# Designed miniproteins, single chains, continued (4), part 53

Each design is a single chain, and the fold is of that chain. pLDDT is the mean over its residues in the fold that is shown.

## One batch from the design tools (miniprotein)

Design m13941
Fold by ESMFold2-Fast:
Structure m13941 (fold): chain A 106 residues (1-106)
Amino acid sequence: MTPDERLIQRAEDLRKGARDVLAPTVLELLKRGEITPEDVVRMARTIVTHVENEVEELGASPEARAAAYQAVADMLREISDAVEKAGHKETAAELRRLADEAQARA
């Protein structure tokens, strides 16, 4: 498997993990007060930075770069929806802004 093929596969895994595991977990932890909206933004920014660094370090193709940033945008939208359902509308709007910025790089 090429580095580009591995990045595209990890992008798909990120989308599935965000929808099926991460967003439901974030919603539950926020509802219980076990994490703060600020913790969610910090986690989201860390993931964005990690993906950006990996794309640059691998010298990813335009296709692999597009897949990676689209997956990050999709993840951020799933998390934003969970955060809004937990009652944190301003934080949800910030996460949607991060998603739009990620998608612009796709």
Scores: mean pLDDT 86

Design m13942
Fold by ESMFold2-Fast:
Structure m13942 (fold): chain A 62 residues (1-62)
Amino acid sequence: MPVLARAVAPVGPTTPTSLSLRPGDLVEVLGDDPDDPSLVRVRNLATGEEGLVPKSYLEVLS
């Protein structure tokens, strides 16, 4: 079962690997980043884009 999360804060592009999100955007959690365990790789369900987002900016739904 895919792990879904919601952005609780705006995420802007600060690095080439970061994903831009608005509060309320739904993402699929793909897994932890191997280089930084405080980051998680997600897919934006509205755009299909993948990138890294800080775990603290996400609310896990299921």
Scores: mean pLDDT 73

Design m13943
Fold by ESMFold2-Fast:
Structure m13943 (fold): chain A 58 residues (1-58)
Amino acid sequence: IEEKVEELAEKHGFTPEQKEIALRIAQAIKDGKANEAVKLAREHPEATKIAMEALKEA
């Protein structure tokens, strides 16, 4: 999933910081940490789209 997030972030022109945030969101969702995922998604809606797409592909 990390590799897929990196690929999508690069494709959409995300900065390294935005990529890291998308990875955190994807990992929180994968681990079932709903509260952490919601907090990050609220702050970073664009990164959330990448994280969700990566999870769909995984």
Scores: mean pLDDT 76

Design m13944
Fold by ESMFold2-Fast:
Structure m13944 (fold): chain A 102 residues (1-102)
Amino acid sequence: MTPVEEFERLLKEAEEALQNKDYERFLRILGRIIDLAVEYARQLTPEERERIMREVAELGDAVNEVLKALDDGAPDSTIQEKARKALEAARRLLEVLREVEK
């Protein structure tokens, strides 16, 4: 399985977890996405690595916002809003990964 194929599979699983309001599974999958992107970045040029790591940082920030909302006991609507932003960040990371893999 290519990194992009594995990333696409994980992203689909994350979308499903979010639809089911399984925030624990959602965050676990996003963590796997981050780990995959960081590992893949090791084999890239410095410029390509910087691009991937920028998107990883954005995704990490979005994940932290979801964790904070959960820890603070925020309403489900707030958690869903933060989770959707994290999913959007993961999609942006996938687009950069696709560009770099070619």
Scores: mean pLDDT 85

Design m13945
Fold by ESMFold2-Fast:
Structure m13945 (fold): chain A 60 residues (1-60)
Amino acid sequence: LEELEKQLAEAAKRANELAEEAERARAEGDTEKAKELLEEEIRTTMEVIKLAVDILIAKK
């Protein structure tokens, strides 16, 4: 469980960092970079959700 919780925290931190970078790229007018960062954020968020579900199942 501790390893999964650590992975969840790291993935959540990465998703937040990607969201901030995408916002900055959009503000700069770099729509292509913003799109790539948003796509990576979506993939990372899906990983966060999967880890959260795995933790919930393991606790039950």
Scores: mean pLDDT 81

Design m13946
Fold by ESMFold2-Fast:
Structure m13946 (fold): chain A 64 residues (1-64)
Amino acid sequence: AKKVVLVLDDDKEKAEKVAEELAKKYGAEPIVLVNATVEEARALAAELEAKGYHVIVVRISKPK
């Protein structure tokens, strides 16, 4: 099955580092959302799951 890790952070460098580590750990494709809302991340996760992906959402920064 296809796996995706969505990492939400306001710090791009921090988000990319976390996404890379989690992608390697879970054998997943990393997607970084910088300056996005939790609602936007959830909407993207729902769309990907509808397409047959297993999605892990990680929020590091505060939601807007």
Scores: mean pLDDT 76

Design m13947
Fold by ESMFold2-Fast:
Structure m13947 (fold): chain A 58 residues (1-58)
Amino acid sequence: SDKEAAEKGLKQAEKALEEGDSAAALTAAYHTRVLGEKAGDKEIAERAKELMEEARKL
């Protein structure tokens, strides 16, 4: 459940990033990072952190 929610969050953040919506991308990525850290999924947490950095560059 938590892992599936985090995976959906990654896709949401990637979509927002593709659309150039930095605020939506950053919010989705931040939420996903927190969720990934709580679930102990380092891979998801790292990917979300990377998406946050990409969103900040928009």
Scores: mean pLDDT 81

Design m13948
Fold by ESMFold2-Fast:
Structure m13948 (fold): chain A 55 residues (1-55)
Amino acid sequence: SSKIKKLKEQIEKMVKQSLELGGSEEDILESAKALAKKLGVDPEEAEKIAKEIIK
């Protein structure tokens, strides 16, 4: 499914911007989950992706 790849790309962009603005990991994870919801993907999957990108 192409949805996971699209989600990963969008989370990568969001994480980069949020970190540059001094955002917290908690805020980033919440934003990633919201993004997954829009794409019809499991929020837990988005949380895993975001955690991998942050490190």
Scores: mean pLDDT 82

Design m13949
Fold by ESMFold2-Fast:
Structure m13949 (fold): chain A 74 residues (1-74)
Amino acid sequence: MKLSLEEKVLLTLYEHGWLTPEELARILGVSVETVEKILDRLEKAGLVERQQVGDRTLYRLTEKGKKAAEAIKK
């Protein structure tokens, strides 16, 4: 079945762990702005968390986000 961009973001973070919005945009072939909007929605839903590391913002799945990604994959 067709995956939404939100589901693709969840699966990509599941596979890679920590990624910047720029890395997600390159992997998914979309704009950084599109990825940032999706990440903001997922963070508000409690599925991803962000961490500032120097000059970079990194995102990863929460435990809830990992369970969501596992459900999409199966």
Scores: mean pLDDT 84

Design m13950
Fold by ESMFold2-Fast:
Structure m13950 (fold): chain A 81 residues (1-81)
Amino acid sequence: MEKIIEELYKLGLKDVEKQLEYLEKKNTPEAKALKKLLEKEVEMAEYAKKNAGKELSEEEIAKLEEEAKKVLEEAKKLVEE
């Protein structure tokens, strides 16, 4: 798990569009998992940007965290055996 997060973090220091292209071309379980995590992270960042976080209740924040954890667990299951 940490290795996947570390790879995503290292790739995240580059152009996001290039990272998505790279992962799509690889088309391995690991690449699919990383792409799914990156896409969800971008989606959550856009949501936070539009709402500036200041209008989110603790319940809404907890829901977003649970959705992020769920996507992370789904990605983890794709690469962990």
Scores: mean pLDDT 66

Design m13951
Fold by ESMFold2-Fast:
Structure m13951 (fold): chain A 87 residues (1-87)
Amino acid sequence: KEKKRQERLEEVRRIEEVLGYKGEKPLSGLELLERLRAYVRELLRAHPDWSVDELTARIVEETGITDPDTIALIRGIAEEAAAELAA
């Protein structure tokens, strides 16, 4: 139980670092999700030729995330961002 919780906390902290968040209060799940969406949109704006798979792979590499559930969440955010920019 504790090991899984520590891994999740470490991954959230790595995401916060990649996003440049340095606030005293930890980001809520919703706040973290909104900041991740903004970060993905910026990546897609810089690399409009990248696929959802390429965006997801870059974010995973940048954040060092290994948890499959968190990777699936990032992929979902990348799919949403790609769909928004294609519309």
Scores: mean pLDDT 71

Design m13952
Fold by ESMFold2-Fast:
Structure m13952 (fold): chain A 56 residues (1-56)
Amino acid sequence: MSEEERKKMRRGLEEAVKNNDLPALEKALQEAKEAGDEEMVRLAEEYIERLRKSQE
């Protein structure tokens, strides 16, 4: 994944967490897996786990 694509995905993950949007996080995880970016996969999985544990 390019640096620009990583920045875009990171912003999307942060926005999804802010909105409690689990489906958006799962979509980002799928896109990271398809791109083969293991760092972004791990980041998306961490955000999903955090959101699941910290939902109000």
Scores: mean pLDDT 77

Design m13953
Fold by ESMFold2-Fast:
Structure m13953 (fold): chain A 60 residues (1-60)
Amino acid sequence: SDIDKLQLLKGVYEIAAGSSEYVAEKAKEKNPELAEQNQKEAEYLRELVKELEEEIKRLK
């Protein structure tokens, strides 16, 4: 179903966001530019997750 596909996509983006957050945290002392880039990427992915959550809610 559409809801199942959106739930799966949401899960993928959540994992990707978590990975970028992890890289940002590890890089913050020695490579602050890489940390900033990964933090922004994570924020973007978290926004995509939020949009998917709203779409799922709309379909229910």
Scores: mean pLDDT 88

Design m13954
Fold by ESMFold2-Fast:
Structure m13954 (fold): chain A 83 residues (1-83)
Amino acid sequence: MQDQADQLRQQSIDLIGQGNGTQGIQLGIQSYQLDIQIDPNNSTSYQNLGDYYQSLGNNDQANYYYQKSLSLDPNNSVAQGNL
């Protein structure tokens, strides 16, 4: 459900703001994974997944999601700069 993705996203923001970055990032990944299940053409959600995986040091997953983001929106400058 979209509501579940929104709730996980708010929890992610709160945890990052409290200094619990790793747990917040993991919830952010879950929220954007739900977003792409609802809208698989959402370039921004794939970019955000790339950002979170890069923050965890998982460069292979980060590059995968950035490339997916660019396949949907070639003008996504954040995804372009992170490949």
Scores: mean pLDDT 78

Design m13955
Fold by ESMFold2-Fast:
Structure m13955 (fold): chain A 63 residues (1-63)
Amino acid sequence: MEEAQKVLEEAKKKIEEASKLPDPNERMRKITEIIGEARQKLVELGETSLFDEIEKLAAEALK
């Protein structure tokens, strides 16, 4: 799998794990941290077009 796809897959897994947390505040904090790290990795890879996919994952997990 390409590096950018791997970043998305790892972010998705971490967001799913964070979304299982019972505390809404802790869940939100971890999700935003995961999103920030994934965005940074995508910038390093030059794959900013995938930001929309990460934003969708965050929006879905926070609902």
Scores: mean pLDDT 76

Design m13956
Fold by ESMFold2-Fast:
Structure m13956 (fold): chain A 93 residues (1-93)
Amino acid sequence: MEGLEAYRKGDYEKAVELFEKELKENPDNAEIYLLLGRAYLKMGDYEKAKEYFEKAVKISKGPVAYELLATAYEQMGDKEKAEEYRKKIEELS
């Protein structure tokens, strides 16, 4: 996966471009939304990271998506929302 190689090399802007191309072919792929969110987290764009993780959760609920959402909210200073999503992970267990 070309986008994942760019991500691994630390080229997060290129990773976003490649993942967006992949998303056009697979619009309901939660994993691509998670990868887009992770790339934005690395770039310090926590608001966009949150948005992509929320899209991933709508497609496929799971502890990974909830933990990434909690991380994005925490980085934005929203500790209450971060704790809400961490509690959702506990409820899934």
Scores: mean pLDDT 82

Design m13957
Fold by ESMFold2-Fast:
Structure m13957 (fold): chain A 97 residues (1-97)
Amino acid sequence: SLYEVLKEANKELKKTVEEARKESGISQEDADKIYEYGSRALANYADPKAKEQAEKDFEKAIELVRKALSDNPELAQKVIDTLKKAMEKVEEAVKKK
């Protein structure tokens, strides 16, 4: 279901961001902001009427990841890839509804 896809996507994103925080030493505040924008983008992608806002939140999450992990581009890409895959799964679940 869309609900289960969204729940799992949020869980995976939160785990990946927290792992990045532990490995890179980014602040809890920066990790929380990345998760906030990423989670909002996922929720907005689940609503077809909120796609424009979802794209803005998604771009902001990516910007924050790249800024917080500027010294570790490989880890930044891992977080970004997790966010992109989560968005794709949510969009596919919406299309099947």
Scores: mean pLDDT 83

Design m13958
Fold by ESMFold2-Fast:
Structure m13958 (fold): chain A 88 residues (1-88)
Amino acid sequence: MDKKKAEELTEKGLAYLLNKDYEKAIEYFKKALELDPDNVAAWHWLGAALLELKKYEEAIEYYEKALALHPDNEGAKENLEKAKELLK
């Protein structure tokens, strides 16, 4: 129920992210997390949107949350490392 809706909102967020509409992407990912805080994809893509906005500290927090829920998320691991290297 809520989990399915969270997945739909995450997919919409991802579409905005790919279209470089980072503010809309973040809005949809946050809405997905309101419905399902265990949605690894929403945490991961929220981190990715923040990384694109150069908000490295926030990106790190959200990637760490994604990895806490699913440690085998290779994309989150790679982007977490990148964000840490880019953070001054």
Scores: mean pLDDT 82

Design m13959
Fold by ESMFold2-Fast:
Structure m13959 (fold): chain A 101 residues (1-101)
Amino acid sequence: MTEEERRAWARGAAGAVVTEYANRKGLSLEQTSKLAEAATRGLEAGDPEVARKTARQLGLSDEDIEVAAEAARVGLEVYKADPETRQKLMDELAARAEAAA
């Protein structure tokens, strides 16, 4: 797997966490976009605390801040995972996203 492919899977996992939360809570497109931006910043930095800091700077709620950090953490877990573990994590995220819709 290329570095680009690993990053794509990590972004997909982080996006799944944000999408599930947004659907369950009925978040606006603006709030969802801010969560996605914060999670992406944390993922790119390799540190969920960067996601938390970015979400705080964007004026998100404490609950939303924790979700941005969790999305970055999950994305980083997928980025570092072997193919078997990655597939299992992605399947679990897809099931949760479907249940939230």
Scores: mean pLDDT 82

Design m13960
Fold by ESMFold2-Fast:
Structure m13960 (fold): chain A 53 residues (1-53)
Amino acid sequence: MEELKDIEETKKILEKQREALEKHFSGTPLYKYRKRRIDEELKAIEEVKKELE
């Protein structure tokens, strides 16, 4: 259950990074690449949470 807590904290950090990226880097090629990577990590976290639940 401690692992689930760490995963939730990591998810919050990734969500904040995504929000900052959208706010400050919209319209750059780097934005699209970074957003894809963050979305992939968030999806992986959801899959891990599903396994632990």
Scores: mean pLDDT 75

Design m13961
Fold by ESMFold2-Fast:
Structure m13961 (fold): chain A 60 residues (1-60)
Amino acid sequence: VEKAREQGETAVANARASGSAEYARWVAEELRRVGEQDPEVREVAEEMAKEAERIAEEFE
């Protein structure tokens, strides 16, 4: 779970660095898909996906 959180944090940081709302939304969708495929990391993935969505809204 810690490994998944670190990977999610990296993905969110990349979304923020991109300056692109479209890219940040794509990251959120990918994180949710990962959570759907692996129930053990679903809660962490959903948390990170919501953060990526907030970043996307910030860029609009």
Scores: mean pLDDT 77

Design m13962
Fold by ESMFold2-Fast:
Structure m13962 (fold): chain A 85 residues (1-85)
Amino acid sequence: SLAQELQVALAEVSSLAIQKKASKDMLERLRELIFKAQELISNKNEDAVQYLLEKLREIKKAIEEGNWDKAKELLDESIEYVNSL
């Protein structure tokens, strides 16, 4: 399901950020996104889940490439999006 794919993607991005020694601020942003994403899954908002899946793929790529500025930009954009719902 899309909800399961989102949970896996969130876990993968979080694990990768820890492995790459992300800043405390980056890890706190990830925790905030994870917490809010769980509520979206519970509300069965499939459009929001799909949006976050695409954003998490972009965040993962940015972290893998060491582009922390891009990763922060995408995380902040994702948090703003879920806060707007």
Scores: mean pLDDT 84

Design m13964
Fold by ESMFold2-Fast:
Structure m13964 (fold): chain A 72 residues (1-72)
Amino acid sequence: SEAREFARILKRAVEIAEEGDVGMAVTAVRMALGIAKATNAPEEIIRALEEALRAIEAGDLERARRIAEELE
């Protein structure tokens, strides 16, 4: 499932950010967003990735985790 694949990437990015590497987490989500746009993923997935990226950049890891859970 496409949504489950992106949810897995987001969960991993949140874990990386929780371990203190926000830069790596941001890079992972940006890469996922690039892939989603290149493959014409559903609008719901693209919006979820964009919201998760903003949440991680703002330090709101609980929101980013919730977005990943909702996408599963």
Scores: mean pLDDT 87

Design m13965
Fold by ESMFold2-Fast:
Structure m13965 (fold): chain A 58 residues (1-58)
Amino acid sequence: NGVKITSYEFLILANEVSIEYIEEDAKVRGLSEEEAEEERKRLEKEIEEARKKVEELE
């Protein structure tokens, strides 16, 4: 259980960092504003789901 909690916590941290750098990452990858927004929504959704999983695992 602890290993799985740590994995979700790492995923949350990794996605939060990705969101922090989303504009720079999108620029480097040549993404449109719409594509960058979809990527942000995806990362935010993954964070929300991972947070719920951490709560379930205790």
Scores: mean pLDDT 77

Design m13966
Fold by ESMFold2-Fast:
Structure m13966 (fold): chain A 98 residues (1-98)
Amino acid sequence: ASVTLDVGEATIKYVVVKNLGDADARVTVTAEGPEGTVTRSGLVKAGQTVILPLNVKAKKVTVTAEPLSGSGTLQVTVHYEKDGEEKTVSATFTVTKT
């Protein structure tokens, strides 16, 4: 499963992924912008929070997650800088192993 967050051409500082579920999940964050695509991946264990640094200019950030078993709920917060101001955008989504 994936969620895409539009930040409208900003510098993505880092993405915080909190695993609210009972299953470990593999997470991939893809930032797409005028300078190309940057991808960061990590394992987020059940109940843990992981911070994925990017420091890239992007218009869109896509977070894809695959649980190692069953299903999980992930909370994603993108921290970005736009017009000299630090901002955040968040989403929560449920992922299921198919």
Scores: mean pLDDT 79

Design m13967
Fold by ESMFold2-Fast:
Structure m13967 (fold): chain A 92 residues (1-92)
Amino acid sequence: SREIAERIERLKKLAKEKGIGLEIDVDGGTLRVTISGLSPSSMTALVLGLIGLELDGIDVEVKIEGDTIRITVSGLDEAEILAFLRMIEGVL
């Protein structure tokens, strides 16, 4: 999707301006996100958002290593991917 690609480019630019590492990959309904350098409060907000998705029945895998979080979310449609990217924007 062009809208997903354009949103990802805007998020990467925003993250760079804030000194945050951000990598995003979309393959069908699977979204893979790696974020590094989030504040503790932003990390907490992100983790709470991910817990909310899991409670709503979305398949969420999370790995945290130091200041880096790796997230895989599966089974998403385009609207759900865009909503997830908006959630990521809110923690940057």
Scores: mean pLDDT 86

Design m13968
Fold by ESMFold2-Fast:
Structure m13968 (fold): chain A 125 residues (1-125)
Amino acid sequence: SEIDEALELYKKNPNPNFHPLYGPFRRALLSGDFEKAKEIADEILELQQEDGSVLIDGEFDPLVTADAALALAEAYKVFKDKKYKEAAEKTIAALEKVLPEITDEEVRALVQAYIEETKEILSQT
């Protein structure tokens, strides 16, 4: 899948400006391929743990988890399916729990910004 390919690229060189989940989702929406965008959103749901977190090589990754939150919130805005809203809200809660434990100041600031953006997207519906 496109997100599997994007995640493999992320693993080789983790970069907070690279969106392995939100990027493919947004490209599908911008191209008008709503069927593909929904398939990507549903694939993101399958990648999540029970708490909404996403693991990279078995470890909680805050940036990829925040990426999932953004994609799922926008999926809710577009498709109006509450499963995306519920997943995005769980993901925000998981991120907020780990936020104080992120020792990298830049990563913590980016994750906080993505939490705020996700909440803003959800508030627009």
Scores: mean pLDDT 87

Design m13969
Fold by ESMFold2-Fast:
Structure m13969 (fold): chain A 63 residues (1-63)
Amino acid sequence: HMITPEEARAAAGRLVRELVEEAKASRDPQTIDDAITVFESLRAAGVLPEEADRAIAELKALR
């Protein structure tokens, strides 16, 4: 691949963080639930499982 796995992971990690902050800023339970569902799907697929677990825990703390 032209992009290293480390570079791709760093970029994806930034997108995960942005989604978490947007969900938190929304203050909307449905938006928070939708974000949790997205991260649970990423975790199940093995995509950034540590970042997904952290995001899920952070969003669940808002319930």
Scores: mean pLDDT 76

Design m13970
Fold by ESMFold2-Fast:
Structure m13970 (fold): chain A 84 residues (1-84)
Amino acid sequence: MAKEYAEKALEYGKKAVRTDDPEKTREYAEKAIEYANKADELLRKMPMSKESLEYEITAGVGVVAAAVALTVQKIEEKRKEEEE
């Protein structure tokens, strides 16, 4: 279960980065963060192991991808609003 949530977080993070639509970027990023949070809740209750670390890294990469995608969109939107 934790593995599935971590993998979904990574998949949605990648989709957020690859999407050209700002609204879809936000939706995918939100899903990536939601699945990463679910993975983290399960991992917090497990002993630290190689597998739990791999799942944590997988979910973390998804969150970083989502954060980068959201940050790029926010910067672009802020620039347009400040220029207008």
Scores: mean pLDDT 76

Design m13971
Fold by ESMFold2-Fast:
Structure m13971 (fold): chain A 64 residues (1-64)
Amino acid sequence: KVQEAIDLLRKAWSAYQAGDKETAKEYAKKALDVVGKEFEKPIEELTPQQAIFEAARALNDALE
């Protein structure tokens, strides 16, 4: 299921590069949910970059 989180993070990054900030945050949230974690702040208070970085950090922690 780690592969699912990786795929979701790739989709979040692609959406961010396309300028779709809301879709980027949604995919980052889905990636976090797959590894059983939640954002420290409400998603509305996060930038797309913050959401992606938190999800990537959580995934990296789950792989160690």
Scores: mean pLDDT 78

Design m13972
Fold by ESMFold2-Fast:
Structure m13972 (fold): chain A 78 residues (1-78)
Amino acid sequence: SLARERAAAFYAEVEPEARAIEAELEAAGGALTPEIKARLAELAKRLAEFAEELAEETGDERLRKMAERLRKLAEELA
């Protein structure tokens, strides 16, 4: 389906950044530095935007709730 294709493409797009954040967090000994928090906030925002798009296309309530949670997380980390 188009939704699955978009999900796979989005995963491929964000996976390198998620890996980079993980590596930086390990290098920082697990400390949430301002730089790591900012990168996590941006990633959460991108995930929220994508989840909102999929929720609109599919009508999936779970995706809408996930998007809302990710938006709140992005705001808290920024």
Scores: mean pLDDT 82

Design m13973
Fold by ESMFold2-Fast:
Structure m13973 (fold): chain A 66 residues (1-66)
Amino acid sequence: FNLGNVLLTQGRYDEAVEAYKRAIELKPNFAEAHSGLAGALKATGREDEAAKERQTALELDPSLSN
C-alpha cells in the first residue's frame, strides 16, 4: 500500500496500479487500496475501471466518498 502511494505521488501510475493490486491481493477488503487503485487508473485514462474500483472502496468504507 505505501509503495503504491509513493508511486502515485511520483506520477508512476502503471507501477502504482500494480502495487495497489498487490495490496488488494493481500487484503481484499482494504478500502484504501481500492481507492488508491481508482486514483492511479483515473490518472492513466482508465476511467471506467477507476469508477468501478472507487465504487468498491466506497462500499467497503463510505468515509472515502471524497
Scores: mean pLDDT 76

Design m13974
Fold by ESMFold2-Fast:
Structure m13974 (fold): chain A 64 residues (1-64)
Amino acid sequence: MSEEELEKEIEEALALMWAGIAKIMIERGEDPEKVLEEVVEMLKRVGASEETIELAREEIERRI
């Protein structure tokens, strides 16, 4: 596995983890739009790829 492939897998795992956290926050009464925005901003701040951000967004929207 190349270093780039490993980094991509780690970013995808982070996206799925944040989608799971977002679902819990929404189930506890947080606004889905606000939660989605916060997760996207967090991923941008850690330098996640555009593909990873879109994956997280899609997973959160699917779980709403």
Scores: mean pLDDT 77

Design m13975
Fold by ESMFold2-Fast:
Structure m13975 (fold): chain A 84 residues (1-84)
Amino acid sequence: GVDAIRAATDRIAQAVRDGNAEELSRAVKEFADVAGKYLDPVDVVAAVMRITAEWVALQLGDITPEEAVAGVRAIGDDVIAKAK
């Protein structure tokens, strides 16, 4: 439920802080698997695309690591709200 989506979101946030693309890929796969138990596929894909956009913006220098982490957490909160 909510705790599992929150934990998966925290793993994504940590991978973003660490700048580790391999761990980000793993964390996003775990997030999609967990969220897919509670959301329709369109909402899961939308969340993954939003997370990917935050990572890309961070790599291009368009946002700070703190902004990217905040964006990922906001996406996780949106997914939790839809799962209720």
Scores: mean pLDDT 86

Design m13976
Fold by ESMFold2-Fast:
Structure m13976 (fold): chain A 110 residues (1-110)
Amino acid sequence: ELPDVSDLPEPTDEELEELFKRFAKDGSNTLTREEVLELMRRLGFEVEPGPDIARRFAAHLLRLVGKEVKPEDLPITSDTLTLEDFKAIVSALTPEQRRRLFALLRRALE
């Protein structure tokens, strides 16, 4: 089931970008394969290690917030996830899905 976010305000694009940047340790605005795996572990995701880890992670994250997507339909072609990839994903979300994404990412930082 999706997290209950009814009492949360809709996050701004800046707030979502700030959360993303907190996972990108080198200031590169890019999550490396290792950083993606760490984030998945913090979120409790059980995903088999292998190719397309960033694309599979993004697909799992989107499904958790209620957006139906296949990994192959995402414009992510490497094991890294850039801030621009993240912004493109966020721009396709409804206000409720954005609240759920914010809640999930914030939980991973605690």
Scores: mean pLDDT 72

